# Designs tried in a protein design run: designed miniproteins, single chains, continued (5). Part 71

Each design is a single chain, and the fold is of that chain. pLDDT is the mean over its residues in the fold that is shown.

## One batch from the design tools (miniprotein)

Design m18597
Fold by ESMFold2-Fast:
Structure m18597 (fold): chain A 55 residues (1-55)
Amino acid sequence: MFEEKLKERIEKLKNVIDKLKEQLAKSTDPRTQSLLEKAIENAKKQIEALEEKLK
C-alpha cells in the first residue's frame, strides 16, 4: 500500500537527518556546516510532505 512506502521513506529520512546532525556537530568548516544545514532542512521538508500524504 502507499502508506507503507511513505512510512519507510519517512523513517529513512529521519535516520539521514540524525546522521547529518552528528556530522554538523563534529564539523568546524563553515562551508560544510552550511551544506549540512541545507540538507537537514530539505529532508525535514520531505518528511512534512510525506506526512501530509498519510492523512
Scores: mean pLDDT 81

Design m18598
Fold by ESMFold2-Fast:
Structure m18598 (fold): chain A 58 residues (1-58)
Amino acid sequence: MEPVSEFEKVLRELIKKLNGKPLSLEEILELYEENWEKLDPEMREAVERTKKAYEAKK
């Protein structure tokens, strides 16, 4: 099996949290924050935009 990329590790953790449990947007953002350095720049931008939208609705 090929070495897993850092991004795939983040996806595996996200899948584990989603497996059998609905996650809130806040919980998803926390998962991304924990793996921030493993995300590519485009994904980081998407997370920041989502967080700003969440804060605006809070």
Scores: mean pLDDT 63

Design m18599
Fold by ESMFold2-Fast:
Structure m18599 (fold): chain A 75 residues (1-75)
Amino acid sequence: MEEAFKKLLEEIKDLSARQASTLVGTGVKNPEGLSDEEIEALAQALGLSPEKVRRIVSLAQEVTKEQRELTKKYA
């Protein structure tokens, strides 16, 4: 539950708020996944490695899935 969010926070701790918000927002908007081309474009735009972008986006996607399940239970 909160563990995926904590792992996401640990991965983004060395990032600027803008870098972190961009990557998390991209993961939230694309819960099904991103192409390698999209990951490389984000890495270039943010000055990060594609590997780091991929990890952070994957964690954000997991957090998004978890939050959607919680929202369905509240509705």
Scores: mean pLDDT 74

Design m18600
Fold by ESMFold2-Fast:
Formats: structure tokens, C-alpha cells, sequence
Structure m18600 (fold): chain A 61 residues (1-61)
């Protein structure tokens, strides 16, 4: 289900990047949620990549 994919992607981001500020992780998770709402067929791996990209963008600002 889309909800299950969101939870799994968010958990992978948290575990892979434990040192990310909570605010950055929350914004990355929001981007993942928005992407999944636009395209429910996205895989967990693709969602993790979207979250990673958003986190990178935020840390560069």
C-alpha cells in the first residue's frame, strides 16, 4: 500500500542517516509523501532516493 511504502522509505532514511537534523528528515519525509501522492507506483527505493535528494538540497542551503 502507499502508506506502507511511505513508512518503509522514511524508516530507511532515518536508519541510513541517523545524524540528519530532525527538521531536515521531516522535510525529506514530506517530499517523499508528496511524490507518492503524485505517483503511487513509485518503489520504496525510488522514494528513498527522492528523500535523499531533498535532504541534500536542504543541507546545501
Amino acid sequence: SPRQKLMEATNRLRERYPDLPNEVLSRAAAAVHEALQRDPSLSVEELVEIGEREAERLLEE
Scores: mean pLDDT 83

Design m18601
Fold by ESMFold2-Fast:
Structure m18601 (fold): chain A 78 residues (1-78)
Amino acid sequence: DEALRRELLRRAEELEKQAEELRKRMQDLVSEAGEAVKRAVQGEDTQKAMDLIEEAVRTAREYLALQREADALRAEAA
């Protein structure tokens, strides 16, 4: 069914766009975590560094979940 195939591919594209936004957010969080780690090494509070690392890891997991869902939709469309 060509119509079903197009709908699955359209949904996959939407998820891929959402994943790209999460990838950008993850890069921003990794940069912030890196700066927080540098400050922690200089005697600043390590908890702020750990919190940012945890948020970056959580965002990375959400990114991977959306990629897997998009991949599954593309496979179903094939």
Scores: mean pLDDT 85

Design m18602
Fold by ESMFold2-Fast:
Structure m18602 (fold): chain A 64 residues (1-64)
Amino acid sequence: SIEEEYKKKLEELEEKKEKAKKEAEKLAEEKGWSEEQKAWLLDTVDGVAEMYKWSLKLEKEKKL
């Protein structure tokens, strides 16, 4: 169903977001970034994930 497909995509997005945040933290540490720079990077990852969530919601509504 459309609902099941949407739920699965949200779950996959959440898993990818968690992985991306861990990779971003590692990258910031390797580059010697400040806590402020690291926070900015993590916030950017969250922002991108929220854009994807909005896109998935819009796609679901279009199919309904």
Scores: mean pLDDT 81

Design m18603
Fold by ESMFold2-Fast:
Structure m18603 (fold): chain A 61 residues (1-61)
Amino acid sequence: GAALAEEAGRLVREALELAHQGRLEEARKLMDEAVRIAGEASPTLARAVAAEGRRILAGEL
């Protein structure tokens, strides 16, 4: 539901901030959690979050 999508979005934002600080292991952990939560809301949202996570961890965002 909306609450799960909001929680996943918060984790993605936190992971992006950690990645910008070079804290890639912590960022990856938060992205894994975001994908898990997003998957409970929608498979489409989980795929989108996973794609963003790969870009964040690659330094593209």
Scores: mean pLDDT 82

Design m18604
Fold by ESMFold2-Fast:
Structure m18604 (fold): chain A 73 residues (1-73)
Amino acid sequence: PLPVFPAASEEELKRILEEAIEKEKEGKYASATGLLLLAFLETEQNPELLKLVKEVLKALNAGDIEKAEKIVE
């Protein structure tokens, strides 16, 4: 089988998502969006990690920052 290079570990993904949440809290929406896009691209081929990214994005789109923080714990 061809080697699958995971672009991010689960731990690395959680750090990216935590940084995105912090940027949202700071009102740095462009930086937050960039980090969320990176997380999305890094998890495109991993359905479990992609679900985590989608749940965080859904919480942030709803304005529920506390829920987004709990998802990445």
Scores: mean pLDDT 75

Design m18605
Fold by ESMFold2-Fast:
Structure m18605 (fold): chain A 74 residues (1-74)
Amino acid sequence: MSAEQIADAAGVPAAARAGVVRLITETLEAAKKAPNEFEMQVVIGEGAARLHRDYGLSPQQATAAAAGVWEAAS
């Protein structure tokens, strides 16, 4: 699943889409490089928190994006 597909599945508003896709891409690359599952969870959790805080995604949208990143990185 691509960062664009994860963002679209999470229902991200068009105005935030470019920034959200960039952050999801950054988080996905960091998650794939994580040395273990615990560090991957930390990276994904930080990405979800930034999506909520910096882009105004609801907790539900941020959680959906985090789940998509986890699936793509696994």
Scores: mean pLDDT 85

Design m18606
Fold by ESMFold2-Fast:
Structure m18606 (fold): chain A 60 residues (1-60)
Amino acid sequence: QQTYTLSFKDEDLAVQSALKVQSEYPDVNAKVDGKTLTLSTSLDPLKAIALVLTLIGESL
């Protein structure tokens, strides 16, 4: 199991990101604490990084 931590500009963005993760990856545990989102998952590192990049930015 691996843990990834993401920081957002406001709590609303963190909550929205957590809801998106839960809808697309129900096996991922998403916890919000203020502006911080913590993801706990057994996904392989490449899939986890792709998920993180999808949540925090738009594709170039």
Scores: mean pLDDT 72

Design m18607
Fold by ESMFold2-Fast:
Structure m18607 (fold): chain A 75 residues (1-75)
Amino acid sequence: SEAENDPFFQSLPFSLHPEIRKYLHEVLTTGKTVTTGRISLDQLGQAKRAAPLIGAKLDVTLDGPYYRLTLTPIK
């Protein structure tokens, strides 16, 4: 989209941090496992809510005061 208007993300009943939206969009468009960089606890909460809606399994790894996520598409 010319304006980054992803209708899927605009239809969600909650807001997503742009960084989390980027990772979820990558899972949706590639159908492949995506590993995130370091994210905050708030961003982790957003990812936990959104991952099931895109049919992805969420695995969480602690990285100091932050988290790293692995998003795996469910077949």
Scores: mean pLDDT 77

Design m18608
Fold by ESMFold2-Fast:
Structure m18608 (fold): chain A 91 residues (1-91)
Amino acid sequence: MLPEEFLLLIKEVENAKNEEEKLLALAKLILWFHNPFLSLSEEERKEIEEFLRKELSKFPEEAKDKLIEIIKSMDAPEETKEKAIAWIKSL
């Protein structure tokens, strides 16, 4: 069963009215996914990563740059932000 927090975060992505809101929702989800205290099964991690890869593949490169800037501006630990940004750049 996927975590409740993940289900709430994907609803934010689905309910986003414009690109800016969708990128903010994706930024929150990516930061959550890279939280070092997050306990996920191998199956849950694979499903979440596949969802994120598919969603990000729909955006042009300039939207990914905007996503990175949003992540940099968010209230999260710097190490978590660095891991999230490195992961986005690896796509």
Scores: mean pLDDT 80

Design m18609
Fold by ESMFold2-Fast:
Structure m18609 (fold): chain A 64 residues (1-64)
Amino acid sequence: MAEKLRAEGEAAYAAGDYRTAAELYLEAYKLEPDSVTAANAVRAARLAGDEELLAEIMRAAREG
C-alpha cells in the first residue's frame, strides 16, 4: 500500500505536480513512517508553496 503511494508521489513530482506529490508522500508516511518519505513530502510541499501542507507533514513526522 505505502509503496504504491510513494511511486505515485514520485510520478507526480517528476511531472511537476508538487502539491499532489506532497499529499501522496504524506499518505504513504501515515501508513508506513520512513525518514526518506517524510523528507520527500517536505521538499514537495515547499516547492508547491503550500505552508499548511508543510506544517501538517512536519506535525505528522513529529508524532511518528
Scores: mean pLDDT 83

Design m18610
Fold by ESMFold2-Fast:
Structure m18610 (fold): chain A 99 residues (1-99)
Amino acid sequence: MKKKIEEVRELLKKAKELLKQGKYEEALKTLKEASVLLGELIEEGKDDKELLREALELAKELLELAKELLKNAPKELILEAIGLIIDTIGLEEEIELLL
């Protein structure tokens, strides 16, 4: 669990740097990977309220980075960025229901 949290944090840091560099396709891929790991972490940690609170903070950061991607991304990536935003909102709602 804590290992997956650190992996998600590192992916979000990487995505933030990629966005800063204008590497939108790589940033999207990295954010999608973070979203998958976060989903797995929520599923495995359903009974751990402290873990779920940390996961909620990560989901909120993921959402902000996905919104940043959407604002700056080329048209070809817009649909996938919207999909990531919808998926991330779903993760936040799932965590809040478990808390």
Scores: mean pLDDT 84

Design m18611
Fold by ESMFold2-Fast:
Structure m18611 (fold): chain A 82 residues (1-82)
Amino acid sequence: MSKEEEELIREAGELAREAVRALFRDGDEEKARELDERALEVIEEAYRRFGEEAARAAVRAAVEAAVEEARRLGVPYDEEAA
């Protein structure tokens, strides 16, 4: 895996984690939406530059980070509500 691919996967996870914090800790729905949109853009860039497997890895990182952050906040992450 290239450094650029690793960075995109990491960025997707960080953005998803921050979105969960913005939504459930801070109550900032606008910021959460912006962070989710940015995570989606990063996943799309991973797909365009490195293909489907990289995009899948970025999605997995985002989901895992979001679930873990929600668990830390004592709230189950509802993927359908995001």
Scores: mean pLDDT 81

Design m18612
Fold by ESMFold2-Fast:
Structure m18612 (fold): chain A 95 residues (1-95)
Amino acid sequence: SKEEKLERLRKIADEIIAKIKANPKVTPEQQDVLISLVEAALKYAEKAIETGDQEYFDKALKYFETIREIARKYGLEDVVKLAEEAIKILEEMKS
């Protein structure tokens, strides 16, 4: 259901934030940037799910793709996998 997908996306966002905060390789500046991107991604995902608007799905996807790329650059393998799961959920819902 839409509600189950949204709850899973919220859980993924929370897990990403927790892993970012727990990782000693991530500086406070990098944490702030990544957390802001996660919050933006989730806001657009929520709007996309509520409205069905393709533009909000595209924005949410772009934010999670950005998170994935930054996480990969910083060696945050767990965050990369969580971002990929969020992308998969949003792509399935967009169709």
Scores: mean pLDDT 88

Design m18613
Fold by ESMFold2-Fast:
Structure m18613 (fold): chain A 91 residues (1-91)
Amino acid sequence: SEAFDEAGLLEALLLMATAVAISAFEKEGDFEAAEKLRELADEAVAAIRAGDLEKAAEKAEEIAEFLKERGDEEGARVFKRLAEKLRELAE
């Protein structure tokens, strides 16, 4: 029950953080980065919904690395924390 409720909350937080990062890339005209971020977020959400929280954490880490490489240090920090929370639930 608790793990299910928390996973749903983490999915919502991941989607909100993704929307913020996508909006930032679109404002800068980086539509390729926005599209790639949507793809990675879809993979993370699919993993959460499948109950594979370890895979979801790995995907959140991929998003964090992608954002860091694109200069979004704040977004990278948010997704790193989401990955840590997903791993805690996988235990």
Scores: mean pLDDT 86

Design m18614
Fold by ESMFold2-Fast:
Structure m18614 (fold): chain A 75 residues (1-75)
Amino acid sequence: MEEIEKLEKEAEELKEKGEIEAALLYGRLGALLAEEGDLEGAVEAYEKAAELAEELGDEQLAETLREEAERLRRR
């Protein structure tokens, strides 16, 4: 849980600053949540990461993150 909590806090701080790294950290949070078996939380994290990436102009990253969320929904 410590790693997940740390990533969430860092992602929130970067989001406040409008940094693309916030999307990357939410993506990592999604991966960790999936490893813990929290598939619903992982989907939410990936969707949030994709939304941030799209807002910041990284359409390719947003597409990749949405694909990860969709794959988890099918399991």
Scores: mean pLDDT 79

Design m18615
Fold by ESMFold2-Fast:
Structure m18615 (fold): chain A 81 residues (1-81)
Amino acid sequence: AAVDREGVRALVSSIPKEKLEAFLEELDKAEEALAAGDKEAAKQHLIKAFSYSTGKPPGDLDEETVEELAERVAALIAGLS
């Protein structure tokens, strides 16, 4: 299935800078779980990562960071399909 890259980018861009480290920690754990074959744990960590999204961009994250994180999230979603 096609990943909604625009939706993913919007969610990532809404993460406050102060929550970026916590988001990255959950994203790293999701990637590690998926690599280990634990899709359930990967889903739980990805859901937790998305809990840091506010739905509105704080204007703080640069375009490069948003694009890199959106690609990582899209890869995780594809791996969970």
Scores: mean pLDDT 77

Design m18616
Fold by ESMFold2-Fast:
Structure m18616 (fold): chain A 61 residues (1-61)
Amino acid sequence: AEKAKEEINELLKKANIDGYAEVIDGEIVIYTTEPQKLYPLLSEFIELAKKYGLSLNIQLA
């Protein structure tokens, strides 16, 4: 689970998106002020979540 958090935080950093990821109760939760910047990366986030057996949740920071 920790690896999923790290990989998503690296993707956010690479894309210059303001936000961070946490793993809570089998979910990867992404907190961001810029959810519109996430949608081009949604397929990558979904695949990462699926790889680790986690669901994906996006929250406004």
Scores: mean pLDDT 78

Design m18617
Fold by ESMFold2-Fast:
Structure m18617 (fold): chain A 57 residues (1-57)
Amino acid sequence: IKPLSEEEAKRLVEVALELVKEGTVSSLTAAGILAAALSFTGHEEESEKVRKAVKEA
């Protein structure tokens, strides 16, 4: 599997945080999927940041 670029990872974090702010079940689910993608591509710190935001929502 090809690694996610650093710039792409930063964009996913931004999108995920916007989804958390939206606060719907669908948007929170999408944010969780983005966190999983970050984890699988080696961006654990960014993944944890998103997962924490989803958990706090």
Scores: mean pLDDT 78

Design m18618
Fold by ESMFold2-Fast:
Structure m18618 (fold): chain A 55 residues (1-55)
Amino acid sequence: SLEEALEEFVRARNEAPPSALPELDRLMDRAIATPDPEEAARLLEEGVRYAREHS
């Protein structure tokens, strides 16, 4: 769900290195801007994956 994706994203962002934060913030901005909750969840899930790959 969108709520679960947001919770995982926030946790991943808090654990991410500073170098990953600009991309995570861009993905969050895109998620906020989209009217589609499924696209928003996908973008947040992409952010979680990105954070883990760059840890």
Scores: mean pLDDT 85

Design m18619
Fold by ESMFold2-Fast:
Structure m18619 (fold): chain A 92 residues (1-92)
Amino acid sequence: SAEIAREAGERALYLQEQGASVKVEVEGDTLTITIGGLNVTQIVSEALFAIGLGLEGAEVEVEIKGDEVTITIRGLSDEGVEVAREYAEKAA
């Protein structure tokens, strides 16, 4: 949904402001957020955030690799894709 895309996008921009390396990509109905430069506490926090989105009905996948977390959200509505693209532009 648009709200899920907004919530994920806002968190990505917040982490970028805190000094994390953030990449936001939109492909079809899929939003991918890659966040690097995280400590262990931040990795756990982002994984829990992604789990929270899944519990709220999002189709979400989280991958942890070193100091990097990748959150993939699938099945976005057309409105959700528009919101996700807005956040991808802001993160660039």
Scores: mean pLDDT 84

Design m18620
Fold by ESMFold2-Fast:
Structure m18620 (fold): chain A 66 residues (1-66)
Amino acid sequence: MKEVLELIGKAYELRDEAKAKGLESAANQIDELIKKAVEAYQKGDYDKALELAREAISVGEKALKE
C-alpha cells in the first residue's frame, strides 16, 4: 500500500535528522523500527508494517521536539 511506503519514507527522514542532531539513541531506535516495518511489508503484513512505521515516526517526533 502507498501509505505504508510513505510512512516508512518519513521514518527514514526522521532517523537521518535525529542522527544529524547527534541523537544517536533515538536514531538507532527509529532504524530498528524501520527494519521491522520493512520486514513486515515484505511478508505482506501491511497492518503490522503500518503500526511499526507509525511507532518509528512517533519516536522521531518526540526526540526532535525536545
Scores: mean pLDDT 83

Design m18621
Fold by ESMFold2-Fast:
Structure m18621 (fold): chain A 58 residues (1-58)
Amino acid sequence: SMAEKEALLEELEREAVRLVLAGDYEGAIRLFEEAIKRHPELREVLERGLRSVRALMA
C-alpha cells in the first residue's frame, strides 16, 4: 500500500541520517543501494537520497 511505502521511506531516511551523523557514509550508500535492489518501484526517490549522501562525501 501507499502507507506501507511511506513508512518504509521514513524508516530508511531515519537510518540514513543516523549513519551520516555517525560518519558512516559508506553504510548510508549501501543502505540506499540495497533498498533500490529490493524496491525498484522506489528507485527515483531512493536515487535522490543516494545522490545527497554522495554530495556530502565530495
Scores: mean pLDDT 83

Design m18622
Fold by ESMFold2-Fast:
Structure m18622 (fold): chain A 90 residues (1-90)
Amino acid sequence: MEEIKEYEKRIKENPNDAEAYIKLGEVYLKLGKLEEAKEAYLKALAIARDQDDYEAEGRAYLNLGKVYEAQGKLELAKKAYELAKLLLEK
C-alpha cells in the first residue's frame, strides 16, 4: 500500500507523469482493484497521447488489455492488445 502513496505523491508533484500512472495502475492490478487500475491506465493513456509518447501509450493499452482480460471482457482485451502491439513494435 505504501507504493500507492509514493505514486500519488509523484503525480501531485508532476500531474503529467504518464509513467507514474502506469506504475499506480500496475499496483492496483496486482491488488485486484480492476476499476482503479483501469482509471490509472486511462489517465496514463491520455497523457501519453497528449505528449506523442507512443511507448507509454502502447504500455497503457497493454495494461488496459490485462484489466479487460481479468474482467472477462475478451473482445475489449483483444482490441487493447492489438493497439499495444501496433505502438510498441514500431
Scores: mean pLDDT 84

Design m18623
Fold by ESMFold2-Fast:
Structure m18623 (fold): chain A 68 residues (1-68)
Amino acid sequence: MPSQKEIDLGVVEIHVAALRTAVSHDPSPENLEEAIRELERLGERYKDGDEEALRIIREAIAELREQL
């Protein structure tokens, strides 16, 4: 059975993928800013969690900010 950290990582991966998909279909500045805010909230929720999960969140934020 996966550890709680592995479960949390999976949840983060799903949320990040969903946000990336949404902004890929409509990369407006408004959608990008909203996705970045959601990712920042996700990062705060998991700040003491798995480093890999935090890395995925940070990379997603950086990629979306580059599109602004």
Scores: mean pLDDT 79

Design m18624
Fold by ESMFold2-Fast:
Structure m18624 (fold): chain A 84 residues (1-84)
Amino acid sequence: SIKELLEEAKKLVEEALKLAKEALKKSKTQKEINQAIALILRAIGLLFELEWLEKNGASKEEVEKKLEEAKKLLKEAKELLESL
């Protein structure tokens, strides 16, 4: 369901934010952390779009496309943070 897809996206954001918090405690390089945070913020923006789409009766295909985009951003953020 669309609700399950939104829940999955929210969990990915929570995971990425936890990694960002950990990186802020240990990292010497603010630039990479800032890049990761920018990607997380873009993913959060897509979550607002997904919630709007769900409330306005968007197709599962439209929601899945936006979710895939959000997941790609969060994976990139995680890779940046894990490289620190």
Scores: mean pLDDT 78

Design m18625
Fold by ESMFold2-Fast:
Structure m18625 (fold): chain A 104 residues (1-104)
Amino acid sequence: MLTQPSEVTVKEGETVTIPVTSSEEYDLYDWYKQWPGQEKQLIIKNNSELAEGVDSRFSGSGSGTSATLTISNVEKEDEATYFASAQKLGEEKVWGPGTKLTVV
């Protein structure tokens, strides 16, 4: 089971870190951004790889039972719900509940 904070608030121009934790060890963590009315967009894959076309302000890390998404120099346009997913090699992906990011 994946656990994320339900909401996080950050000031524009600051850095924010969104954690995910698990009761089980996973091999790979991915991060997705979802805007209202759109499907989830992949932003970080395989723990720390930036997805194609994604702003370099986004970074990730992941290891076993936890992962983090970091957004530097946060912009108002970064307001979205952020979803972690985790996968054991050869198994189906599991999803976190999502974290709503508010920029003030």
Scores: mean pLDDT 86

Design m18626
Fold by ESMFold2-Fast:
Structure m18626 (fold): chain A 65 residues (1-65)
Amino acid sequence: SDAAAGAAGRAAAEAGGGAGGATVPYDSLKWHNYGGARAGARAAIEHASSRAARLAAQDILKRAE
């Protein structure tokens, strides 16, 4: 669970910071606005047994960029 949450967080950071090739994809102000979404995504990964819920959590992290 923690490993999955860590991987999702790392993927979101890489998309914003290095993988995307854009200069400002990882905006700290945007991340602050999506702070609750990240917490919710982590909780979903930890508590949800549904594949759909886990995919939704990953999508939330992706939207935070």
Scores: mean pLDDT 48

Design m18627
Fold by ESMFold2-Fast:
Structure m18627 (fold): chain A 70 residues (1-70)
Amino acid sequence: MKVDFSSFSKELGREYVLEISEITLKKMLATVKYKAGELSEEEYKKIIEELEKEEKKIQEEFLEKNEKEK
């Protein structure tokens, strides 16, 4: 259960930032590999789409937390 503790809520926010940062790093790594010719256009696009889905899910969950779920 979530605890309303100012220091704790900041820690939870850091988890969110960490998740988003990881997705960003994965996108960057995929781009670098694609530029180096280690990934085909199809593989690169697939990786980016998966990462975008993950990112959207994380963002949506965070937004829903701040707003009422419909």
Scores: mean pLDDT 71

Design m18628
Fold by ESMFold2-Fast:
Structure m18628 (fold): chain A 97 residues (1-97)
Amino acid sequence: GDGKLTPEDLEIAKAIRDMEEARRNGDAETFVRSMVRLQLHIIDVRLENGKLSPEELALIAEHGPRVLALRRVLQQAEAEGDEAVAAEARRLLAELA
């Protein structure tokens, strides 16, 4: 960042707080939903500002932004050994297939 908080930065911070509350409650479904919302917001902001890489644009064109967001959530959950979050991300990916 450039040391300034934008309205978009504040919305991202709010999404992170919602995610932390879901984690505190042990709600894997709400946690994954909040993580997807955060990822979609990041993707949308970057798309609007022309900050997405050609590779990210190609992935969105091929798979859609929601599938990309869920894949990122799944990869993070698998890396951290969070099987409940990983299982929910896989369930939502199956619904999009």
Scores: mean pLDDT 77

Design m18629
Fold by ESMFold2-Fast:
Structure m18629 (fold): chain A 58 residues (1-58)
Amino acid sequence: MKKVYVSKDGHLEVTLNDDGTVTTVDKVTGIKETKKIPKEILELLEEKLKEFGFILKE
């Protein structure tokens, strides 16, 4: 199941995919990027997103 995190201003959206990829959408620049990330780094990234005030949108 994928998790979608949105920045407080709504401009940046980060999707943690269950296939080990991360999709980042920057709504200001229009950039959409998907990268393969090791599971250990994905877990660390999720923790950092929460620390920076990103909101989990379900």
Scores: mean pLDDT 78

Design m18630
Fold by ESMFold2-Fast:
Structure m18630 (fold): chain A 89 residues (1-89)
Amino acid sequence: DAARLLERAKELAKEAVELAKKAIELAKAGDKEAAKKAILEAEEKLGLAEIIRALLKRLGEASEEELAELEKLLEEARKLIKEAKKLLK
């Protein structure tokens, strides 16, 4: 069911955003090890969501609007992960 795949991808993308936010807070607090773990978990969830989005696009079973909303979440997660990684340098 494409609708269930879309919902799962949105859930994974939202989880990636929250993990990336947590990684930023941990990095600012000086907990580099915990921040690195949160980044890895965020990247894993982001990767799964991106795979599902690509699959939905190829199947043609999700609208352009639905795919665009998912892409906004994916872009937010990517930006936050990048910010967290910058704080660890």
Scores: mean pLDDT 88

Design m18631
Fold by ESMFold2-Fast:
Structure m18631 (fold): chain A 91 residues (1-91)
Amino acid sequence: VKEKVEEASRLILEAARLAAEGLRLEAEGTAEARERARRLFEEAERLAREAAEIVNEVRDKMTEEEIEALKAALAEAQALLAAALAEAAAA
């Protein structure tokens, strides 16, 4: 369970990083950058889906400490996406 929670946290953060990069590319406004951004968003969605499947599998077996670690990873991912959205809106 602990190893699976760590894996899910890693996948969530990786998905957020890819989505943040995709948002930066969309801000460039070129067709080529938008195509690259679309591929990054597709990969981010795949990783987020894998993380969700792991969480669903171990949900009933997680300790409070493991739940807090997962919440921390989600908060970090949300902060990364919010920062990228703000940067893209300013560009």
Scores: mean pLDDT 81

Design m18632
Fold by ESMFold2-Fast:
Structure m18632 (fold): chain A 68 residues (1-68)
Amino acid sequence: SMPLEEQLREAGLKLAEALANGDKEAVEKYSRFLAEHGADPAEYILRPLREKYGREKALELVEKAAQN
């Protein structure tokens, strides 16, 4: 079985992809998983999103998700 830290990291990456693709069901699924396990949003959501898409696009994706 995968270590919890690795599961949280994978969920963060899947969440980043879901945010970029507008996949609302996947956003809800991975957001819930991260929240249920007490994952720090800065570490597991914002950092991977920023590293994958850049700071400007990461901010846009987070703002867009927060409005829905």
Scores: mean pLDDT 84

Design m18633
Fold by ESMFold2-Fast:
Structure m18633 (fold): chain A 64 residues (1-64)
Amino acid sequence: MEAVQKAIDKAKTYKEVTREQLINIAKEAGLSPELIKRLDEEAKKYGETLTGEQAVAAILKAAF
């Protein structure tokens, strides 16, 4: 839970992130490799970039 919150807090500071940047944010926050794979799958639905809001939604969807 704490790692998920750290990823959310970081992602929401961005106006836009690439999928690669979002995955790096998740790694730095300490998300498990399994959650990172789920996050990549969710992020792909948004295209090559996500808004901060979309990135937060992708993290929440992957974690829950």
Scores: mean pLDDT 82

